# Designed miniproteins, single chains, continued (2), part 84

Each design is a single chain, and the fold is of that chain. pLDDT is the mean over its residues in the fold that is shown.

## One batch from the design tools (miniprotein)

Design m7082
Fold by ESMFold2-Fast:
Structure m7082 (fold): chain A 69 residues (1-69)
Amino acid sequence: SGRAKAIEYLKKAREAVRAGDLETAIEYLEKAKEAGANEELVEKAIEAVRAGDRATALSGIEETIRVLE
């Protein structure tokens, strides 16, 4: 399902943020959005990644996962 795929992409984005791989994090966040993740929450997480705000990016990804559960 799109929901399961969105969660998978969000978890991969989370790992990329933790690893400091911001380009890969943004790529997986965009894929999560295409798979049906909440667009507003994903865009906010992308903004945090681009700003280098790791804590806000991780928090936003976790919130996006919870909304899909």
Scores: mean pLDDT 88

Design m7083
Fold by ESMFold2-Fast:
Structure m7083 (fold): chain A 77 residues (1-77)
Amino acid sequence: DIDRGIADILYAMGNLLASKGRYEEAVKLFEKAADIYEKAGDTEGAREVYRNAAKLYRDGIGDEQKAEELEKKADEL
């Protein structure tokens, strides 16, 4: 499961960047991971990543509109 493995690595890297306050870089990695999870058919993985990205947009970056967009994306999977 190469695609899922790549998504897992990107998600882990994003979490590391978020822990360092590098929120803009973290959400870019989360968006890539979620896209790969979706294409691999891992709906649950994609949903969790979109929700985590939404949380960073709201709490780290302060972009409520983008947070709501990603929460809706997760719900519609």
Scores: mean pLDDT 86

Design m7084
Fold by ESMFold2-Fast:
Structure m7084 (fold): chain A 68 residues (1-68)
Amino acid sequence: DAEQAVLDYLENDLVVKPGPYATHEDLLGKGFYGLALVKTKELIDQKKLTKENVDKLAKIGTEAQKKV
């Protein structure tokens, strides 16, 4: 539920417009990092999202995990 909500928000924000990810960063740091990244890669393959969006998610997840 919460996990899917995070993925939906990341999908919408990254595809249509990148927004503030303060809330998403907490969830990514809690261990949802891999799922969010995998889903983002799938969107890149299907919708040609920018590689920069994936890199930003990777940085956010890595930083959050280091803090947690």
Scores: mean pLDDT 50

Design m7085
Fold by ESMFold2-Fast:
Structure m7085 (fold): chain A 55 residues (1-55)
Amino acid sequence: SEERRALWRRHLETLTPEQIEMVRRLLKKEYERTGNPAYREMLEIAEEVLAERKA
């Protein structure tokens, strides 16, 4: 849901860049293992937050 995506983004914004990179790697592995689009959506949000913090 949109609410769950917004809460996930907010959670990621409280983490350090190093912690977000760890989360990104775990989500990528889960997406590759399962093909579940939920992991892909969460991964895309994590990549967006990382890019914003490294800008």
Scores: mean pLDDT 83

Design m7086
Fold by ESMFold2-Fast:
Structure m7086 (fold): chain A 91 residues (1-91)
Amino acid sequence: SLTPEQLDLEVEAALLIIQASVTKLTANRLPLPEEVKQKILELADKAIDYANEAVRAARAGDLPTARSLLDKARQYIKEANELLEKALASL
């Protein structure tokens, strides 16, 4: 069984994956310039990749690595959402 701290990190990672997936869905549904859409999707995919690696690290008991990877996932989703917000303002 996972420790409470490992479970908390997995929940945080799952929420980041959901957020990034919503960002991808939103970008795919909007009439955005292809270059802008591609950049948002790339940033969201990086967030998902780092969140998945964080789950792997948390399950292995490497909590410092899991936290660092979650910080990376948060940075990428923030960049994706900032780019999406700018694109929405230009529609």
Scores: mean pLDDT 90

Design m7087
Fold by ESMFold2-Fast:
Structure m7087 (fold): chain A 103 residues (1-103)
Amino acid sequence: PVTVAAGTTFTSTSRLPYPVTAEDLKTIATTAANGLADSTVGLVSAEVKAEKLTEDSYEQVLRLTLADGSTAEVLIKVEAKATADGSELTVTVTALTDVVLRA
């Protein structure tokens, strides 16, 4: 296992050949959240605690409850920028607390 310290940020960018909808942004964020939950050591449950949706961005705070009774929180933000050929997506994952992941 590897400990990801509070304040650590991971960013990925990609291009899609079509315009994205608010529903697409939420789906992308949910996929990232599920991946984080599946990789979390000692996970009991994962909950979305706060959501913010705009025309071109979606944010959620994912709360992870652990077997020892502690909690970890992660901010997942997905942003879309219109391009001439479709969309540019930026996914940013920020550890709000220390998180222990499988390695």
Scores: mean pLDDT 82

Design m7088
Fold by ESMFold2-Fast:
Structure m7088 (fold): chain A 113 residues (1-113)
Amino acid sequence: SRPLHTGLAFEGERLTITVYDRENRVLARLVVEGGRAELDAEHNGARFHAVAVDGRIEEASASELSPLVRAALAELLRLLELVTEPLYEAGHLSEAGRESLLAIAEVIREVLE
């Protein structure tokens, strides 16, 4: 099995994407509802937070990123690049929600440079 796991949950109009460690502890959680996407990633004081609304980043902050938080963000970015367009085409994302997920993916990409 992979050391990191991902889960997708649909609760009405809310989509939650979660990255878990090998012990099923949450390393990153991305919640999208309507045009808003909010990402929190945290491990042992290393933190990343980003909020996008209608395709625009409203908040972004990062502490010194641990290797595990970087790995969780990289796995989340990989998943977002694979699933955002299929989720939109299947009607699980609004256009604004799709644009907000793309904005979050771009911020993750910049932080991982």
Scores: mean pLDDT 87

Design m7089
Fold by ESMFold2-Fast:
Structure m7089 (fold): chain A 72 residues (1-72)
Amino acid sequence: VSEEEFEADVYLALGEIYYTLGKKDAERGDLESAKESFEKAIELYQKAIELVPDNEDARKNLKEAQEFLEKL
């Protein structure tokens, strides 16, 4: 595994954490916290894609996070 792949995996994992927090905040009606968490997830997924452009998981998760943010 290259350094870039490792860093991309770290960004992907952090993005998944924020994405999960955003979903839970939205379920609880905390739309402000949900928005902040989804915005952080989007930034992290974008960094993962910058390092590894063909990372399908990062691209899929980015799209899902953007869709949730749009519905808030």
Scores: mean pLDDT 85

Design m7092
Fold by ESMFold2-Fast:
Structure m7092 (fold): chain A 90 residues (1-90)
Amino acid sequence: MEELKKELEREMERFRRLAEEIRRKLEELKKTGDEKQREIVEETLRLIEEMVEAAEEAAREGNLPSLRLLRVAMEVDFELALKKIEELKK
């Protein structure tokens, strides 16, 4: 009971730290990019915000597996955004 709550708090804090790091990197990319790069960044930022909301819901429901899956999905979406931006430079 208490241990699950503590685990959920740790995983959610890890998720929030990762989301903040990703947002920071995306904001930097938005400053240096052209219009198409900005579109990719804005789309990815929107997806990150949706995943943060879903993670907060999973944490409230005590759904640790879903919270962990959302963290992985957030990392994957960020990597896909970086690949799309690199493809624009090709």
Scores: mean pLDDT 83

Design m7093
Fold by ESMFold2-Fast:
Structure m7093 (fold): chain A 64 residues (1-64)
Amino acid sequence: DARAVAAGLAEFAREAARSDGIELDLTTPRVVSAEDAAAIRAAAEAAAAGSRGPRRVAVSLRVA
């Protein structure tokens, strides 16, 4: 499910955002909605901005 994928990716993005300068390039077997993709990016950026995390986080999603 797209929401389960988004939740898992958001947690992963949050963990990655603790590192300095992280780029996530994820390929999914099914398209993730634009809304879910935006939520994933927002979660990673919020983690970076809200704490002493990294300033640079980029998330890229594509269908395989």
Scores: mean pLDDT 59

Design m7094
Fold by ESMFold2-Fast:
Structure m7094 (fold): chain A 66 residues (1-66)
Amino acid sequence: MEEKEEIVQAAGVIATKEGNEEFFERVKEIIETSKSVEEVLEKLYKLVEELGYVEKAKELIEKLKK
């Protein structure tokens, strides 16, 4: 659970730096349509996977943990 949260947060940072407005539009839709925190997290993680941000997010997390 925590690993998915960290990946989603790191992906948000990456999307902000890249100016990816589509990412935040889809995040808003997921939050508005989801009925639980767990559903939001699962759908956000799927979005990150679809956009190819998982590897970049993991690299950012690894850099921050050292």
Scores: mean pLDDT 78

Design m7095
Fold by ESMFold2-Fast:
Structure m7095 (fold): chain A 89 residues (1-89)
Amino acid sequence: SSLEKAIKELEKRIEENPNDAKAYAKLAGIYVLLEKVEEAIEYAKKALELDPNNVEAYRALALAYSLKGDEEKAEEYLKKAEELEKKKE
């Protein structure tokens, strides 16, 4: 499937560059789509460890925590993503 191909490409990017925050954030988003909530959270947190301003990672965390029913954390992460997006040129 297209998602399986995307996962393989992102895994290869991480193997070649372990500091590729964008690759971790994209994996988090894919795992949200697969409803693999804990994997999504782990990849998003790794992205934020490498890039604390990664908007995509905060959006993935917001969606993952919403899927867990933790709406308070979901709202906190969504707000952080929106605040960072507003600071872009």
Scores: mean pLDDT 87

Design m7096
Fold by ESMFold2-Fast:
Structure m7096 (fold): chain A 89 residues (1-89)
Amino acid sequence: MKYTLDLTASTSGIHVLAPEREVAEKMAEEIKKRLEAGEKVVVLTETEEGQTATVNLTLTKENTYMGVGVDLRGVKEATGIKVSAADMR
């Protein structure tokens, strides 16, 4: 039930491994949509204390993006996943 997502084509590639596939897929769609709109994006995921994991991914527009893959296989489930425009609203 742990999956890795990759945003392709017009994005630099964002890798997210989440406990639930649907959650990971929705996050990838949101990120892609905001990037195509020319926004800076931050992705935040949170889990409970049992092997807690937090991933924060900030993307910048300049022909380059940074991505981090986080493996949540040791965690029962993610408690929160947020996608927002990092420096724009």
Scores: mean pLDDT 42

Design m7097
Fold by ESMFold2-Fast:
Structure m7097 (fold): chain A 105 residues (1-105)
Amino acid sequence: QIVLSPEETQEWLDWLYERLRKLSDDDLAELLSLLYGISKSTAMQILKNMNDKQREQLIHGLAMRILSLSAEELRELAEEAEKRGHRRVAELLREQAERLEAAAR
């Protein structure tokens, strides 16, 4: 994608962490399904059994995965999330795509 400095990478990760932490378990399960191809029901079971430390590790993993995606991939995933009624997930993915597009100018 874009070559980010370590400082820029941390800023981009912090932005994603803030937004990911605001998602419900239902939204997080949908995001896990979209990014990793696991069923939403399996993702919900995983989330129900996580403690706060494991949830923070998951948020970090999700942020890293999202940061690795192209603007086009993010927009496609956002459209699918919107179609499935997960507006907050769609918004997060769309905003990340817009950040990548702005930085690429």
Scores: mean pLDDT 85

Design m7098
Fold by ESMFold2-Fast:
Structure m7098 (fold): chain A 60 residues (1-60)
Amino acid sequence: SSEDKAIIEKNRPLARELLEIFANGPGLLGELFRAVLEGNQEELERASERLIEELKRKLA
């Protein structure tokens, strides 16, 4: 609904601030959120794949 879109737009600056905090973090999680901020779909997919691979390795 148009009301839902207005709520999303109103909270976009807060969501961006949170993403920037995580994007400044170390490791694969930081790489993932940096790709989100840049809108780089290729890097987002690459970072996501590497994060899942690393988690599987550590949880096995």
Scores: mean pLDDT 74

Design m7099
Fold by ESMFold2-Fast:
Structure m7099 (fold): chain A 61 residues (1-61)
Amino acid sequence: MEEVIERAVEAFRRLLEANPDWTEEEKRRIGDFLVDTVAERHGLSPEEREELRKRVEELIK
């Protein structure tokens, strides 16, 4: 599960690097969608989902 979170965070980081023109609002919407999709697909616990959300949020700031 940790590797799933790490891969999701890395994928989001690369999306941000490829799309420097995205607004903070757009980054948040895309990040939220990624968190929900990964949590659903991989059956993340509420705690694991919050860890992923937190790490995604840190990349936006």
Scores: mean pLDDT 81

Design m7100
Fold by ESMFold2-Fast:
Structure m7100 (fold): chain A 65 residues (1-65)
Amino acid sequence: MEKKVLITAKKDYEAKTPDELTLKKGEEIKGIILAELEDGYYVILDEETGEIYKIPKEYVEIKEL
């Protein structure tokens, strides 16, 4: 599924595990949402790096591209 999104950090977030991404307010990531987890996280693919990250849903705004 090629649903591309722009992910914008609404707040600063410090990663708690290596699989999480540290975010600064206003930071933008262009990627694909791979999964939505029950514990309030998105699993995303970063289109620039090809890496997969776990990001907290409440800290980000999603815009479809």
Scores: mean pLDDT 80

Design m7101
Fold by ESMFold2-Fast:
Structure m7101 (fold): chain A 81 residues (1-81)
Amino acid sequence: MLTDPRLLSLFTDETELDVSNNQLSGPLPSEIGKLTKLTKLNLSNNSLTSLPDEIGKLTKLKELNLSGNNLTSLPPEISKL
């Protein structure tokens, strides 16, 4: 599962990650903040309920797609991307 912290740690060298339409559910783990090389992240059309504050560590992100999830709130750190 993408929600497995160990799985996310395998993507630390990736610059683009597309996991749209993968039925991901629940909170996105804080380990996403370790993917500091990401320039594009597509998490659209899943069932994600929350994002961690560590999303703000992705300072190289140029494209972030969160559409079609069950997000009830966004961390204030998202506004810094």
Scores: mean pLDDT 74

Design m7102
Fold by ESMFold2-Fast:
Structure m7102 (fold): chain A 63 residues (1-63)
Amino acid sequence: TDGKVHFFAQMVLREKNLSVEKIVSLAKSLGLSREELERAYEVLKPKLSDEDAEKLKEAIKRI
């Protein structure tokens, strides 16, 4: 994926206290579009817990 999407994915995977608000804030700070976040979700889903995957999905809906 694009470098920004890769960086976002790394940050999400390393975040101990992942929340919907943190994900939305990070995505906006990096200037990621909804489409880029959906790409990140597909890559991250098999690497995240079910709870964290749900948080990512919720964050995408709030953009």
Scores: mean pLDDT 80

Design m7103
Fold by ESMFold2-Fast:
Structure m7103 (fold): chain A 71 residues (1-71)
Amino acid sequence: MEEMRELVKKIKELAKEYEAAKAAGDEEKAKEAQKKLLETVARAGELISTLDPEEREEAIRLLEEADREIA
């Protein structure tokens, strides 16, 4: 779960960077943040597939919290 928690933290940080850049009209920063966000989400999904059912539930909860913060 340590790696998953770090990935979720990165997702939240990158999502905030993306929103801020988008609001500011900074297309370059928005693209960079979006690219890193997608890479980190893909990595998180890969890890979830290797977790046991209990850890997977926790990972999904953390991702749902991050998704609400993105919205």
Scores: mean pLDDT 78

Design m7104
Fold by ESMFold2-Fast:
Structure m7104 (fold): chain A 55 residues (1-55)
Amino acid sequence: SAAEEAARRGKEAYEAGDYEAAARHFRLASQHALAEGDVATAALAERESQRAAEL
């Protein structure tokens, strides 16, 4: 899904140390998850975006 693709890109950016890109990708993953009706995944992606943005 689009949410899974965005989450994967967020994880790759985080592992590469690009926390700004990771935060953006996880935010997109949250938005896609909400559009797909998956509120639990959206909440997790939003937390991951916030975590990356604080680094």
Scores: mean pLDDT 86

Design m7105
Fold by ESMFold2-Fast:
Structure m7105 (fold): chain A 68 residues (1-68)
Amino acid sequence: SKDDIIKELVDKVNELAKKYGSKLSEEQEKELLRVLTTTLHEIDRAESEEEARKIKEEGLKKMEEIIK
């Protein structure tokens, strides 16, 4: 379900926050929040679970690039 995909995304974001949160700049935090918000919105609007899962993967990759 989309709820399971959202839970997976939130769980991954929480792990990233635990691992890197204290090392992030204010700019990185704002960018991460924008990407997370956009990704959640796109998952909600996805027509299928396959599309929602693709959106989750792309969002996570963008968040990892910000953390670099």
Scores: mean pLDDT 83

Design m7106
Fold by ESMFold2-Fast:
Structure m7106 (fold): chain A 88 residues (1-88)
Amino acid sequence: SLSLSEEELKELEELLKKAEAGDEEAKKKLQEILKKRLLELLSYYIKQALESNNEELLKDILEKAKELAKELGVEEKDVEEAIKEGKK
């Protein structure tokens, strides 16, 4: 699904609070979870755009992916790799 479950949201909230308090392990864990989620969402949306043969949607996904990667601290190269995988 595109939405996080209530359980997943609670786990992320706890990790965020710990990361804000300076817990380096929590920061790393949070980054890993957010990165995985971003890549899953990218794969899903790319597949949707390809199935719909919608070039405009694909461009929007790529643009939003770059913005989200910057906000989450995910490397742009990792985002590009996920995009390539989604196109397979």
Scores: mean pLDDT 73

Design m7107
Fold by ESMFold2-Fast:
Structure m7107 (fold): chain A 74 residues (1-74)
Amino acid sequence: TDVQRLLDLANDAKKLSEQYKSLGDKLTQSLLQQGDVDKADQVLRYYDGLAYGYQLQSDSYLTAANNKLAELLS
């Protein structure tokens, strides 16, 4: 169904958000241990940005799925 496809897309986007957040945190910690504070800040901002973008995409797909369900029940 269209609803199921939107839910699958939302779940995939959420997983990507979580993966990029985890990766960014790990890379940032590694760089901080090496004393590379400027690079750590740049990496953190980059991966937080990616994670945020995928979270917004997930939220958008969930909203679309809810709207589609509301239309089908109307």
Scores: mean pLDDT 89

Design m7108
Fold by ESMFold2-Fast:
Structure m7108 (fold): chain A 80 residues (1-80)
Amino acid sequence: GKELLLRAIALVLEAIGLILEAEEILKKDPNNENAKEALKLAKEALELARKALKEEDDEKAEKLLEEAEALLAKARALLK
């Protein structure tokens, strides 16, 4: 559905933003464990959101988006 496509695009953009933020933190402090974990979670969320963009089954796409959203929530919390 169109709504799931828009959600997937939004999550791709959010994941890219968090990846860039975590990478900038790690450039200044390479031993920042929260930034390392956030980077890992954001990259995983990006992969799931990209899979959702290609998924033709709305139920499967929704599950991928829910998993991506949960990972991004954890990544955001680590970067606070």
Scores: mean pLDDT 89

Design m7109
Fold by ESMFold2-Fast:
Structure m7109 (fold): chain A 75 residues (1-75)
Amino acid sequence: MEEAEKLIEKGKEALKQGNYDKAIEYFKKAAELGDDRLSAQALAYLAQALFKQGKWDEAQKYLDEANRLLNQALG
């Protein structure tokens, strides 16, 4: 889905700029709009942004969800 992929790219750019709040917003939107594969990718980047903010427990939850969705997408 083109929209979810664009949101992931915007989130990655926000991460490079140190704008973790915007990165989180973009990755959350991408996770909602994408298929299982794109949602897993977005949630993995969301977890990275949360780790950068020191929100380790929240980051781990999203990383676990990303792994679950990725396993479903890959079979």
Scores: mean pLDDT 81

Design m7110
Fold by ESMFold2-Fast:
Structure m7110 (fold): chain A 61 residues (1-61)
Amino acid sequence: MSVEEKAAEALRRLDEWQREHLARTGRLPSVEEQLAKLREIADELGIPEDVRATLEAGLRA
């Protein structure tokens, strides 16, 4: 699996988790909650630190 494929998979899992969170709680997760979840997913997929930093910057923008 390429780094690009891992990044795409991480974003897909994050989107799915966000939808489940909204359905369960009635609210969107905060940016901090999204960052924490993204870090967990990135660790599971073995995403490099540079790519992780780019994904995190995208969530903050």
Scores: mean pLDDT 81

Design m7111
Fold by ESMFold2-Fast:
Structure m7111 (fold): chain A 65 residues (1-65)
Amino acid sequence: AEELIEKGRELAAQGRYEEAAEYYRKALELDPSLVDEVDRLAVEMLLTIEDEEKRRRVAEMLRHP
């Protein structure tokens, strides 16, 4: 699970926000105890996205159960 979070962080740093969101979701599916950490990283990532349309899509992906 932690490995997926690291991958997500790397993708977000490269501007691949949708892929980063998918990795964060997979990390939560494998280890739900990471919810606080993933929430923090997700908010941080969303704040760095300058494209409003892309930000909306990424936020939507992160909200799915």
Scores: mean pLDDT 75

Design m7112
Fold by ESMFold2-Fast:
Structure m7112 (fold): chain A 55 residues (1-55)
Amino acid sequence: SLEAVAQELVRLAKERGLTPEQVDRLMEAKAEGVEQGLTPEEILARVREVIDEEL
């Protein structure tokens, strides 16, 4: 579910010690995935990719 994606995003942000600006980037990636009609699993994969490649 999208709520499960949001919970996992917050958990990952805390584990990685992300700044508010970096968390905003993850929220943007999630919003982009929702707009593109991606599944929750695909959105979570994209969020993880942003963390690994950009943050």
Scores: mean pLDDT 80

Design m7113
Fold by ESMFold2-Fast:
Structure m7113 (fold): chain A 81 residues (1-81)
Amino acid sequence: MEELKKRADELEKKGNELWKQGKYREAASYFIEAGRLYEKLGDYEKAAEHFRKAAQAYRKSGLDYFARVLEEKANELEKKA
């Protein structure tokens, strides 16, 4: 479990670096992977947070449909937190 959390934190860091570079689509993929790991850990609050960050990244890249899908997933996860 600790190793999965560390990996999720590293993925979030990489996503933030890509966001700073304007590589929003790539940043979204890292935030999604981090969110999936937090979901596996049962940390639904952090999972939802990361899916919302991925949604923002997709909106920045003009991919509004994918952003909506991730927002819905985040809402469902928050109901479990």
Scores: mean pLDDT 85

Design m7114
Fold by ESMFold2-Fast:
Structure m7114 (fold): chain A 58 residues (1-58)
Amino acid sequence: ADAAVEALRAGDAEAAEREIARAVAQGKLSTEGAQRAGRALRDGDYEAAARALLEGVV
């Protein structure tokens, strides 16, 4: 989760997407949280993406 948030802060959407997928695969992030974060990333809303990641932590 932290690595995805750090990528968002750096403005690296590709790195953020990879870290989100890895967190889901490791069971550290819910699928719902990942879906909300992905939508926010596509909209360029990095604040909403970070919030979705924090709310989706398992």
Scores: mean pLDDT 77

Design m7115
Fold by ESMFold2-Fast:
Formats: sequence, C-alpha cells, structure tokens
Structure m7115 (fold): chain A 81 residues (1-81)
Amino acid sequence: SMEEEIEKLKKEIGELSKKAAEAKEKGDTQTYIELLKKIKEKLEELRKLLEKMPESADVQYEIEMVEGEIKRLEKEIEELE
C-alpha cells in the first residue's frame, strides 16, 4: 500500500541519516555529501507519495515539513561543496 511505501521510505531515510552522522563524525566529507544527496532523493520520493494521498491538513503539514528538510539539505550540500 501507499502507507507501507511511506513507512519504508521513512525507515530508509532514518538509516541513511545515521550513516551520514557517522561519516560526519569521522570527517569523511565526501561520503557525508553523498549520503545527504541520497537522503534528499528519498525525501523527494516521499513528497511525491504524499502529494498522491487524499488532501488533508495532516498531509499538507507533512509535505511542508518534508519540503523544509529538502531545503535544509540543499543548503548544507551547497555549503560543503
């Protein structure tokens, strides 16, 4: 189901975020940047799934939160490159 795909993406994002934190702690900037880009791609996939859900205040709020996270990651990637 779409809900199962959303939960799977959230778990994948969580795992990638953990790996990104580990890369950052080790000073592996190249791996950190690559992981941030992967997280961004997964967030963009999540946003597309949320946009296909029935319109509601909760879904709209979650879309706004995901868009905010994407923008934060874009800024961090730009600052590191």
Scores: mean pLDDT 88

Design m7116
Fold by ESMFold2-Fast:
Structure m7116 (fold): chain A 60 residues (1-60)
Amino acid sequence: MDKKKELEELEKEIQKALENKDYEKALELLDKAIELYKEMNDYERAEHLELIKKEIESLI
């Protein structure tokens, strides 16, 4: 799978984890998505996901 398709799949899995309140899994998937965005030079999206990650960490 190319990085764009992998990212789309990760975003769907993150959404499912959040809907299920599986915050631990959501954080793990967010870390992978952040890494992919950085590899794609999309630092704005990576930073946005870092903020979401910090919000979720505050809820745990």
Scores: mean pLDDT 81

Design m7117
Fold by ESMFold2-Fast:
Structure m7117 (fold): chain A 67 residues (1-67)
Amino acid sequence: SAAEAAFEAGLAAFAAGDYEAAARHFQRALMQLLSSPPSPEREALLERVVAAYNEVAARLGRPPFVP
């Protein structure tokens, strides 16, 4: 899915130390997931993306994602 592709791009940026790019990719994944109908698969991926975003946010000195 587009959300999974954005999440993978975010993880690659994070591994490369590009926290700004990682945050943008994770935000794109979050927007796509929040625009999708609820499902167990969506909720599982959403949990993973939120955790990854919050780690990057902490490194950038930004607040965590709060729904």
Scores: mean pLDDT 85

Design m7118
Fold by ESMFold2-Fast:
Structure m7118 (fold): chain A 67 residues (1-67)
Amino acid sequence: MSREEVLAEIERLCREALKALIDGRYEEAIRHLQEALELAERHGLPEEAAGCRRGIETVQAELEAAK
């Protein structure tokens, strides 16, 4: 997978996570972000990995607030 393909897939997963979050599907949003994080870490993309971790934290905070 090229760097461009990996970045495009991470962006796609982040958009799907945002859609899931808006729909209140927090567990689905976390799964998409975890998949994006795995890709970023596997391909040595530390900035993208940091973005994914912040995304996971945001969704987890929303899930905690919904309790």
Scores: mean pLDDT 83

